# Designed miniproteins, single chains, continued (5): the designs that were tried, part 101

Each design is a single chain, and the fold is of that chain. pLDDT is the mean over its residues in the fold that is shown.

## One batch from the design tools (miniprotein)

Design m19500
Fold by ESMFold2-Fast:
Structure m19500 (fold): chain A 60 residues (1-60)
Amino acid sequence: LEEALLKVPGVGPETARRLAEGFGSLENLLKATPVQLTEVPGIGPELARAIVEGLRELYG
């Protein structure tokens, strides 16, 4: 999961770990909205959209 997140531009190791801890799986992340991602410390609206779009481009 963390390696998949690290392939998204703007995602560093700390953000990847926080997302893995909060969502638990890639499937859960692919179902998440950008708003839900902004609840993770260090993720603003721009980065949240980039993560959702990047994960769907690579894995959805």
Scores: mean pLDDT 78

Design m19501
Fold by ESMFold2-Fast:
Structure m19501 (fold): chain A 80 residues (1-80)
Amino acid sequence: MELTEEQKEARLLYDEFIKQAEELMKKVSPEAQKRIRDIVEKARKEVDELIAQGKPLDTILEVLRKAAEEIQKIVDEELK
């Protein structure tokens, strides 16, 4: 039940990712917000699974990086 140091680090990175996604959602349409929420939910499930499997921090960072890139693409297209 207690998290390892690597799992704690992964959780902090995920929490920061969520915070950034919520700030970006404030700037886009309700339709884009739904798309961003779907990406966030998918990333959450993938990160939870990777932590449960004991995957290295680099693998978790790659999932969050790809999710952040997808969110940024949606924001960029919406604001043009």
Scores: mean pLDDT 79

Design m19502
Fold by ESMFold2-Fast:
Structure m19502 (fold): chain A 79 residues (1-79)
Amino acid sequence: SPPLPKTVSVASRGDAKKLEEQALEALKDPSVSSLSLGFVYDSEEQRKEAEEAFKRIEEEAKKRGIDFSGLLVPHVPAP
């Protein structure tokens, strides 16, 4: 049977640069067909940084014919 398409998941909290570096590294693998990103943010600044990183990663995935999905989640502090 042919090999199944490879999906890579990358998740990070509070460090959008680390998320972007890991996602771009995953996109170097020619067997990757789908990339899923998750980011937990502690501030509006981190959310904006992650949104810009997601935009750059989505553009690179699109150029390579890779499906992209991203999820931004606010950190909920314990009561």
Scores: mean pLDDT 81

Design m19503
Fold by ESMFold2-Fast:
Structure m19503 (fold): chain A 60 residues (1-60)
Amino acid sequence: SLEELIEEARRVAEETGNPVIKRLLDGAVENMRLNKEDPDGLQMAKRVAESYIEGARKLL
């Protein structure tokens, strides 16, 4: 769900020691919030968030 993805992104952002990765994840969370009423924008925002979460987890 959107809420689960937001919570996961925030958890990974808090776990990362890399300030650049944290800013990317924080931005992805905000992007999902801003696009919650735009189905196409939300789908893209979710894909970006998932990509950043996967990348960050590979560095943990």
Scores: mean pLDDT 80

Design m19504
Fold by ESMFold2-Fast:
Structure m19504 (fold): chain A 80 residues (1-80)
Amino acid sequence: SGERLLEMVRAVGELHKRADDEIAAIQAESDALTEAARKVDPELGEQVHAQATADANSKIAELQRKADEEARRRVRELGA
């Protein structure tokens, strides 16, 4: 039945879209923190940029791992 294939494609597509939206929000927050710090002091801005970038990269990597796990789970559920 083609219905399970379409369900799988839709489910994976929605997971990717949600992950992309969350990644964009994390990047925007990181940029906003850096800009706010740079307005106070340029040296603080560089320190915050380094820390915020490291934090954002860690969160993005975790989101990507969770999205991949959920996508694999959905494929298994719909492929069984």
Scores: mean pLDDT 85

Design m19505
Fold by ESMFold2-Fast:
Structure m19505 (fold): chain A 70 residues (1-70)
Amino acid sequence: DQEKIQEAVQQAIEALRAGDLEGAREHLKQGLVYASYAGDVETLRLLQEALQAVSAGDSEAALEHAQRAL
């Protein structure tokens, strides 16, 4: 399931770079689900922080947290 986490996070990063906050939110939520099932607490925390940044409209912070989750 690490491959699914990586794929979701990469899609979120691409959406963030394109300015697609809605798409980024959806991909981050998918990554959260996969990280939760994998028991990857660090990745789960980073993706939660990225999702909070997206909700605040902070694409730069969201991108930084998402990149750290890879």
Scores: mean pLDDT 85

Design m19506
Fold by ESMFold2-Fast:
Structure m19506 (fold): chain A 87 residues (1-87)
Amino acid sequence: SKEEILEALERMAELAEKHGLEEVKELLRQTKERVEQEEDLERILKLFEAAYSRAMDALDALKATDPETAEELEREFIEIVEELGRK
């Protein structure tokens, strides 16, 4: 649902903020704001998928400087998406 996607985006943004990843946090929060304005679930899912892909790319780049934080966040992001897919 839209509400579950909004919750997932906020959880991911909070994790990014906790680890000092301001660009990832901003991406996720801007996507959440866009999702709040959308009524079409297909469009909402595409917005979420695009943000998730970009966030994962940023975490992959982070592995070069901080692999421990990158791997922890990647695991937590995957868990959030898996929980979303089970509902």
Scores: mean pLDDT 84

Design m19507
Fold by ESMFold2-Fast:
Structure m19507 (fold): chain A 75 residues (1-75)
Amino acid sequence: HMTVDSLIARAERLLEVAKKNPHVSPELIERLQALLDELRKAKAENPTPEQVESLKRRLDELAREIARELNAALA
């Protein structure tokens, strides 16, 4: 079951990893922080399934971009 709570937990974990790694661009960290803020606001406003899916897609995209920068730095 994909809930806003699980997306918030995932975003918080990803942000912790990103902040500890100097190879992740500040721009991606800022975008992830902004998305986490949006997730927290959505939780307070009882979001629609469509809103949750949109936020999930944005988190998946950011996670992929962060992983790409981490992999490029290790190559």
Scores: mean pLDDT 81

Design m19508
Fold by ESMFold2-Fast:
Structure m19508 (fold): chain A 62 residues (1-62)
Amino acid sequence: TADDLAAYLVELGLVSPAFARQTAEHLLAQPEDQRAAVSRLIAAAFDRPDQAAAIEQALRAS
């Protein structure tokens, strides 16, 4: 769910709690092929390329 993804993004330190749910809702609205690309972009932007696969998996599980 968006709440589960939001909590995960906060745990990874990628977003603040205040914006986590809105960010998660935006990500879940993307088609599956774009979710993978977006997860890699987020990981790269926060210098966390090792987390790209984990973010993609969280998006698929939500």
Scores: mean pLDDT 66

Design m19509
Fold by ESMFold2-Fast:
Structure m19509 (fold): chain A 69 residues (1-69)
Amino acid sequence: IEDALKKIEETKKALEPVAKEARERGYSQAEVDYARAKAIEDVINKGKSLEEAIETFRREVERLRARRA
């Protein structure tokens, strides 16, 4: 019933600071985009909060680093 596009934009905005930080730390744009997509999916498909979306982003970024180590 609510505008899904608005929720996507709100989630992207909430993730901007952590996405910028990850890029500055040397994560690739593809890695950041993947983690962002997973966080947005959690909000839209699973009804998670913006705080939970930020935690999903951090977790996905950590998984990418662990797989490379």
Scores: mean pLDDT 77

Design m19510
Fold by ESMFold2-Fast:
Structure m19510 (fold): chain A 87 residues (1-87)
Amino acid sequence: LSDEARRLLEEGRRLFREGRRLFAEAKEKNDKELAKKSLDLLTKSSTLFSRSAYLSRQSGDQRLYQQSQEELDEVSRFREEVVKYLE
């Protein structure tokens, strides 16, 4: 469980980094389709962080749970910025 939770956290972080890069590129190019791709990656990242938090809580890994929750908060705020850009 802890190993799976850690793997999900790492995968989520990878997608979050990709989503952030795509959004920066989208703003530079004024490319709304690229911003939508960013939002898709951020949504997938959010799901992975949520699952990591759930599994770490079940396994009693308090540190991993805290890290997953912090990443969830960050990706949620970033998703709000992308949504506002797409308005």
Scores: mean pLDDT 89

Design m19511
Fold by ESMFold2-Fast:
Structure m19511 (fold): chain A 64 residues (1-64)
Amino acid sequence: MSEQQKITAEALAAGLVSLGVSEEEARELAERHAKGEISGEELAKQAGVSPDELDRATARAAAS
């Protein structure tokens, strides 16, 4: 992964954790998304969160 993809994956994983997803599951889902294996919508569905909530949580994590 590029450094930008790693940073995006970390922000996405932190967003998922803030929504109650485990750190292990959040890391796995974020990594799969960063590799293009799953869409953001599929990731949100697998994590049991809404895409809108995930987007907001990821934006907050990236701003920190």
Scores: mean pLDDT 77

Design m19512
Fold by ESMFold2-Fast:
Structure m19512 (fold): chain A 97 residues (1-97)
Amino acid sequence: MEELVKELREAAQALIDALKAGDYDTAIENTRRLVRIAGEIAEKGTPEQLEEAKRLIDEVLNAIAEADKTASLEQQFDLGAIAVALAVSKVTIDKAL
């Protein structure tokens, strides 16, 4: 479980860094990684780990909102898909709390 939270932090940071760099392929890859790890935390995590996962998802959603301000139409489509996936993950975590 400690390792899952560490992996989630790494995936969230990689996603934020990719968005800042305009590397949407890497952002999508790290979104899939983040969603998978968040799902496992939702099933097996402690309340403290669930709260940390929600906080990390909120940080990524804030980074997406900032990226959207300068994104092309194609990038906005990718950002929308990433945001929906993360919002669903957050709801899953909230339901587990």
Scores: mean pLDDT 83

Design m19513
Fold by ESMFold2-Fast:
Structure m19513 (fold): chain A 86 residues (1-86)
Amino acid sequence: SEIVKEALELAMEISVLVIEGIVLLRYNAPKEELQKVKERLQKAVDEAKEFLKKNPDLPESVKKELEAEIAAAQAVIDELEKRLAS
């Protein structure tokens, strides 16, 4: 279904941003770049949470995949916030 496709595309978008955040953290990127990826991750997480809220009847496997990506993104956001506070 189109809605399942949208959920998986959103999960993939978050996954790519998670990798980008990890790379920037590992290579000690400038704080401006860390701030920008944090904002992009937060926006993607917020969008994914709203998508889940509006689509309660999504297949459980798809919900779990999107929820796992949200959790991974939140962990990276927390690490970015910690680095930016330093």
Scores: mean pLDDT 90

Design m19514
Fold by ESMFold2-Fast:
Structure m19514 (fold): chain A 108 residues (1-108)
Amino acid sequence: SSMEKLRERQLALLKELMRDLGLTPEEIERIIAEARKLSVDNEKARQYVLELLEHALELYRKINDEFGVDALEGEIRKVQEAEEIDEFDILVAMYLLKKAEKLAAEAG
């Protein structure tokens, strides 16, 4: 279906973004497998995603990145309002935390 093709394209793009952060294909496969395991319990997945996004938010606050803060506050709101949390939502949160960690390390 067109939705399945869109999801496949989104996953491919996210893998490229993770590669740009310096992650190896093996590390990316491990992250995807972990997200799949975490997605089996919707409310636990939501709590986990919110914890990752809040940690990323704290990192942007520490480096005084107001654009990053605003973007993550928006993502936290979307996750709180989402009916279901899937594997892709978990992967996006993992990516956003890794990106925030890299930017914070470069600022220190």
Scores: mean pLDDT 86

Design m19515
Fold by ESMFold2-Fast:
Structure m19515 (fold): chain A 95 residues (1-95)
Amino acid sequence: MIELFLLNAASAAVHLTDLPEELKEKFDEIIKRFRDLYLAGKLTPEEVEEIEKEMKKLFDEAREINKDNPLAVRQIDEAERLFKEAVELAKKKIE
């Protein structure tokens, strides 16, 4: 349950950040895939690792776009932190 709140919080943090709409859509697509797999009981360790790699790439891209904007970088770091916490809790549920 708290995993879904953390995923929603990560999504909200991304949407509050000054990012291209196309990048926000990519974040939403991956977060939706994670949520859908988790709720369906189909989230495997392999799927989690793939999702983590894809999300890290998007967070790195978001930081590069905003490297001259410290507030935006902090919002991106917070979104990544919330996402990682959701992942760790989900991993404990799928053991």
Scores: mean pLDDT 83

Design m19516
Fold by ESMFold2-Fast:
Structure m19516 (fold): chain A 86 residues (1-86)
Amino acid sequence: GDPYRVVNEVIAQNPEAVSLGEEEFNSMNPENRILGLYYAAMTGKKPKFPISKSLALGVLLDLPDEELIKEFGENTVPLRKLVNGL
């Protein structure tokens, strides 16, 4: 699917966990943009850009699917599969 749609759906379920400014977000490359948003949503922290793919993957892989769904919504499972494919 569309990775931006999946990221936006995760953010919609947890808007308080993401505090990126529009200019900062738009200046990032697409990969860092996706991973940075996921990292912010998962940790509740504003990401340091550029974000390490390894760091974002570590956060994504640390939780089982049931816990990801419980804490961040069902859209986190498709995002995990997308990130694992990178």
Scores: mean pLDDT 54

Design m19517
Fold by ESMFold2-Fast:
Structure m19517 (fold): chain A 58 residues (1-58)
Amino acid sequence: KKAEERKKLIENNTPENNRRYQALYLEDLGLPPEYIRMVEEGLTDEEAEKRAKEAVKK
């Protein structure tokens, strides 16, 4: 399950691992794949989540 992957990502706090950890977090929240990709590209999960909510709002 994802819990083991998340544990490894936070144990090794490289920038790439941090982005992947955030992407998994947003995936669990049910956000669209497009916004998950934004997090992996270096956007904060806060910005990606805001964009996803804005899209749903409309």
Scores: mean pLDDT 65

Design m19518
Fold by ESMFold2-Fast:
Parts: structure tokens; C-alpha cells; sequence
Structure m19518 (fold): chain A 67 residues (1-67)
């Protein structure tokens, strides 16, 4: 459930991304995608996790999750 303002330090961007990315990275890397970056954006009552993937041709894909 989303609707609260989390502490940015409580939601460690690297730890959160690593945990969610473990399956995604394994699957996408087998298809040629690589993880190029991550971002956590905090709002007053919620926050979003955005993960950036890069293709072999240099194309980027951004996936945003409400946390």
C-alpha cells in the first residue's frame, strides 16, 4: 500500500533496486539488456522507484514502480 512519506534513508535506493532487480536483471540480461541506473523519487505521501535499463544498441528503458 502506498500513501505515506517514507524516510529516504530507510528506503536505501541501492538496496531496494538490488532486491527488486535481482530477478529482472537476470532475465533481461539474458535478453541483452543491462542495468544502467536507478532512482528513487520521494513525494509528500508516496514515492516511486525508477530503474533504467540499457540495450546493446544504446537504447534506454525506464520502469517506474509505486512503492
Amino acid sequence: SVGKMPDPEWVDANNTVIEFDRELVDRLEREGWTLSGDHISQGPESFSLTVVFRSPEGRERRLTFSV
Scores: mean pLDDT 56

Design m19519
Fold by ESMFold2-Fast:
Structure m19519 (fold): chain A 85 residues (1-85)
Amino acid sequence: SMEEKYKEFKKKLDELYKEARERIDNATTVQEALDILKEFSNKVSEIIYEAAKAGLTLEQLKDLVEKASEYLRELFRRIGELAAA
């Protein structure tokens, strides 16, 4: 179902965020953390593209984009904490 596909893509996004967050928390330099953020951003774009190809609605795609935006803000905040340490 479309709902099951949406949940699969949301789960992939959540898993990518968890991995990126843990990697940033373990980063020793701001440059390392920014490289991780770039990798996360690229993978998010791939997920959104594959979700669109899988036939998700524009509303479902918007929800994924909004969730990804929240995750990007949180990762950026954590990089700020690393820079202040």
Scores: mean pLDDT 89

Design m19520
Fold by ESMFold2-Fast:
Structure m19520 (fold): chain A 77 residues (1-77)
Amino acid sequence: SKADIIKEFSDDVLKRLNELGEKLPKELADRLYEEIVKMAQELIKKINKSTVEEAKKLYDEFKKRLDRLYEEALAQA
């Protein structure tokens, strides 16, 4: 269901946000936190307007973008 997809990405986001405070300088962690929260809010809006199949694709795209943001932040640290 779409609710299951939302739960899965929410759990992923929470895990990643918890990792930020341990591994990145505070300034970079705070900026990345704001970007991730914004992305998650937009993803929820899109999922609510999508089919379950499209929601799965949106979540996959989100995961790839999330990984890229982390890699870019680590390279700047």
Scores: mean pLDDT 79

Design m19521
Fold by ESMFold2-Fast:
Structure m19521 (fold): chain A 87 residues (1-87)
Amino acid sequence: DEQIERLERLKKMYEEVLARLEAKPVTNEELAELLRELGRELGLEEEGEVLAKRVLASPPDQEYYIELLRAQIEHLNEAIEELKKKK
């Protein structure tokens, strides 16, 4: 299922970003570049670019991004499980 595979790739991108943020503080510019790199690597270039632009337009708040990523990963897990149940 192409939709499930795309959601799993998006989840992987968020998990890798979260792991980097939890390891050490990063600037919004470093976070934006990481999102672009992971987007290219995972075939999510458009999603990575949109998220990078949002980060660059936002005030620096690493704690906010950590909490946001955790919440998004949980939502993606629920969405993936729900789609798998409908098969």
Scores: mean pLDDT 78

Design m19522
Fold by ESMFold2-Fast:
Structure m19522 (fold): chain A 97 residues (1-97)
Amino acid sequence: MTLLDEAEEAERLRDEAVEHLRADGLSEREIAYYLLKLELLIEAARKVAEENLDKAKLAELMKEIAERLAREFPEDARVQEEAARALEHADKTLAEV
């Protein structure tokens, strides 16, 4: 499977996952977080497939995703902590290339 095929499958699975998360009693806020995270990861997979991104460009893209999630959920301590860890990992990767 190509990354583009996997991105399309992930988009389909996203809609099914949202229904499962609602059935499991997750809040609309938690569902919104997972939905945005999945959407940004699908877009990243498409860019990797289409632009043949190197390690540095991929790290920059992951950094952008972490920053976007932190902006959309500023009061969510877990999201802020996960974003901080992702930014630290991306910065470390950029220092090693």
Scores: mean pLDDT 72

Design m19523
Fold by ESMFold2-Fast:
Structure m19523 (fold): chain A 83 residues (1-83)
Amino acid sequence: KIEELKKKFEEAKKQGNYYIATNYYLSLAMEYLRQGKVDEAKQAIEEAKKYLEKARENGQISDATYKALESMIEALEKKIEEK
């Protein structure tokens, strides 16, 4: 449920776990796109980008993981442009 994901996100934020925060916003963006909520999906993607950069800055992810996540974000952005 979205509420469980939000609870995990709040705990992750308190612990400074930006990698979990990035995945939360990516999951939220995918869910919004599935519902046709394009503007909400765009906002979730922008939040995912911010947390991804923080995760890299704080050494919480490898360069390979960073590139994989940025590619996923780019794919979602292109999918939004279709709608």
Scores: mean pLDDT 80

Design m19524
Fold by ESMFold2-Fast:
Structure m19524 (fold): chain A 82 residues (1-82)
Amino acid sequence: SMAAVLEQLLAAVDEYARILREAIEKGELTPEQEERLRRLVAEVAALRPQLDPASQARLRAYLAEKNAELTPLGEEYEKKLE
């Protein structure tokens, strides 16, 4: 169902955000974490076009919220990598 797809996508975004936060806090991204992040990105990309416009708008808003939370942390991580 559409609701199940949206719920799965929101859960994938939550897992993605958690892994990134853990990596930033530890100051490193393990190969296992990197592979998991790639799989989550692929899952979102594959399923997102299947959503109706209202569900796509909700997912977009949720992604924007999570990106706003992580962007300052990600910028610090990128500076660390040089």
Scores: mean pLDDT 78

Design m19525
Fold by ESMFold2-Fast:
Structure m19525 (fold): chain A 92 residues (1-92)
Amino acid sequence: SSMDRQLILEYTSIQLQFIGVKTDVELAKKQDKDKAIKMLEDALKVLDDMIERLKELRKHASPKDKKKIDELIKEIETLKEKIKKELEELKK
């Protein structure tokens, strides 16, 4: 099988998972404090796994696809920082 095909499938899977994490973060806002904390901590673990998977995909990507991967990593890292700040406020 083509490495490009595997890259596209894995990248698409990560994009769909990212939509799921964004949904969970929004749902956390409607939960009680303890449940919200757990959901946000679980989201951070998933986002860390996604970054590691994207960094692995990047090793085998074309220059154009590396740029797309780097942009998605930045979006994920931005969401992680927002979640970390929300967790700091909730844990006060």
Scores: mean pLDDT 88

Design m19526
Fold by ESMFold2-Fast:
Structure m19526 (fold): chain A 88 residues (1-88)
Amino acid sequence: MVEKGKKVLEKYVDELKKTAERNIELAKSGDEDTAKKALEEVQKAVKGLENIADSIAKYGGPELQKLADEARKIANELLKKAEEVYKK
């Protein structure tokens, strides 16, 4: 059960990362309205990653703490990329 939970969380982290990266590309190449909506989707994905990290910190065992750290790192990297686009 724990192993399956970890694999599901890892997949969800990867999906949030891919969704955010896709929206960052849309924000860079789209019109102003498209960029605004894309950046809102990036913010939602980042919030999802933070929520996963917080849930793991609260309810996860030591083996899941590394995944929480990875989720926070991904969230921070995505925020930096989104800030670069927002300055445009």
Scores: mean pLDDT 79

Design m19527
Fold by ESMFold2-Fast:
Structure m19527 (fold): chain A 67 residues (1-67)
Amino acid sequence: ALTEEQANHLFKLEQEAMEKIGAGDTEGAKKILEEMRAFIESQDISPALKAALLGRIDALEEMIKKV
């Protein structure tokens, strides 16, 4: 499971990415998703949890490609 600090950091980044997507700033959103990916990959968490979180980011990247 994520620590409170890890969960709060990811929540904040996801909120920023959603704001960028809503504003039509797809390049800004992509940069934040890259930051989220790097953060997740740097964390000492289970490989299964990493895969699930990275899969969520992949889904968000596909969503912005369709906008």
Scores: mean pLDDT 80

Design m19528
Fold by ESMFold2-Fast:
Structure m19528 (fold): chain A 66 residues (1-66)
Amino acid sequence: MTKQEVIDRLEEVFNRLLSATSDPEERERLRGALQEFKATMGTMSVDEGEDVLNHVTKWADQRLAA
């Protein structure tokens, strides 16, 4: 997987979380978290990015399964 593919998949996961979230404060927090991930991706290896994506995906899956 490329760094861009990791970023695209992270954006997809966060967009699904944002669509499921009506609280403005939580939405701002989610947007902030996505921006932090995107900002740090330039310093990460592809392997590190894939580990982050796997962790975030598992976390999001638990929230979206409701």
Scores: mean pLDDT 78

Design m19529
Fold by ESMFold2-Fast:
Structure m19529 (fold): chain A 81 residues (1-81)
Amino acid sequence: SKEEVEKLLEEAREKLEKAKTLEEILKIMVDLMERLQKLVPDNLEIQKLALQALGQISRNPEKALEIFEEFVEKVREILEK
């Protein structure tokens, strides 16, 4: 459901704010992507956005929270359709 996705995104945000290493950031993002795939298995657009965000963060870990927030905004837009 939309509420379950929102809760998952909020939990990931809190973990990312506390993460201190690239390894921790990537683990959080991979765990989020796997849980999103289980919650919304038929929503390929959300899965594609999650993969794109993971790629962007791996290249620019200093911008992890900024990239994550852009991802969250796009996911919310999809869920409102």
Scores: mean pLDDT 84

Design m19530
Fold by ESMFold2-Fast:
Structure m19530 (fold): chain A 96 residues (1-96)
Amino acid sequence: SAEIEKQVREGIELAAKILKELADENGNVTQEAVDAVIEKGKELEETNPIAAAAMLASALVAAEEHGVELSEENRELAEKGFEEFKKALEEIQKAR
């Protein structure tokens, strides 16, 4: 459970970093930032699926909150990541 918590945190922190680095001049979330988080999340699925799920979930939430339109492919990936992220959170909560 501690390992799952660490991987979830790493995924969230990496997503937040990308969203901030690719923000506009006013600090708003951009289309480029959300797409970059999804691309990095997809890359990490092979080596760290829990961090990947946390990144994809973060991208979905950011897109919905900031009105960023996702392609069909990226939406499916982000929604799948969100479901896996929810499962990881449930495992953390059960271990408490």
Scores: mean pLDDT 85

Design m19531
Fold by ESMFold2-Fast:
Structure m19531 (fold): chain A 69 residues (1-69)
Amino acid sequence: SKLEEVRKQIESMMEMARAIARHSSPEAAARYAAEIVDALNKIAEEFPEVKEEVERAIEEIRRLLAESQ
């Protein structure tokens, strides 16, 4: 289903965010994380059904960046 594809996309973006937090400079991590957060927000606008999942993902990204800096 389309929602399953969207959930897989969110999962893939979270794996990318975790890798960026671990392996990038703080400057690069902040820049790429902002792009991922923007993309996640656009997904939630298009698919309100995944809004809670997107909110949890963005919160995890914020925690990852705080721990790295």
Scores: mean pLDDT 84

Design m19532
Fold by ESMFold2-Fast:
Structure m19532 (fold): chain A 80 residues (1-80)
Amino acid sequence: MKVYQEGSYESEEHKIKSSGSVTLEDGEVKIEEKIEGADKELVEKYLKELEKEIKELEEKEGYKVTYKIEYKYVEEAPAA
């Protein structure tokens, strides 16, 4: 069975904008995420937290998780 879900997230506090998709197929979870942010260190902290959550999901549910993160650095986070 194949399941696809798309979502987006914005954080004014971290000045990041994220959009992504999750695909579940034959017990494998594929996560793709695009992140835009003006602060590389804050983005890296967010990515580390995300990686930890993914690892916990693998251990809890027994899924094989593959993730692809695309990061676009912007000198200032665009308002639009």
Scores: mean pLDDT 68

Design m19533
Fold by ESMFold2-Fast:
Structure m19533 (fold): chain A 78 residues (1-78)
Amino acid sequence: SQSLQLSQQIEDAYKKFQQAVQAGDVDSALQSLDQLKTYMYQLVDTSDAPQDVKDQMKASIDAEYDRLKAQVLQSYQS
């Protein structure tokens, strides 16, 4: 199913993000976060939820993305 494929892509992107963070690879970490956000948006769009609920889910994804991106950037700015 599309949801199963997206879940696998989300897991893979998250693993790449974790590996990049552990390696101190800022560019790869940010790229993996961008991919993760894209797949999470697609997962929301595959749901049967009303548009208002989907918009709220995407807002939550955006907030978490911004938080993780800030943490990555702060960790490498000494």
Scores: mean pLDDT 85

Design m19534
Fold by ESMFold2-Fast:
Structure m19534 (fold): chain A 74 residues (1-74)
Amino acid sequence: SIEEIIEKTKKSLETLLNTMKNANVPAEFQILFLEWFEKEFKKYAEKHLNEKDFKIYKEELDKQVKELKEEILK
């Protein structure tokens, strides 16, 4: 389901962020990697999801990335 895809994406991004924090990656590179994954996930989702599910996925992904960027900048 779209909800499972969104949840797995969130978990993957949170795991990536925690891994980068534990490795002492500078905040600017954490943001760059997060933005790169956002673009790649959107491209993949656009190709494989129907239009309705893609719109839901894109909105949720944008929200997740915004929240994670705010956490990086604290």
Scores: mean pLDDT 86

Design m19535
Fold by ESMFold2-Fast:
Structure m19535 (fold): chain A 65 residues (1-65)
Amino acid sequence: SMDEIKELLEALQYYAELYPDTESGKRAEKLAQRLKEDPQATLEEIKNDVELQNMVEMAKAIYEG
């Protein structure tokens, strides 16, 4: 849903703001940018990429707790 996309975007942006000069933070920022440009294509890419899935899980874990 659009709300789920918004929550994922907020989690990725939060992670990027916490770790702006790290490789993982820069990757989160790039993924957030792609999610803004094309949410559906980006979600499909995440579903098919284990590294992106791990990034999403880390970002959500940090954001939620």
Scores: mean pLDDT 84

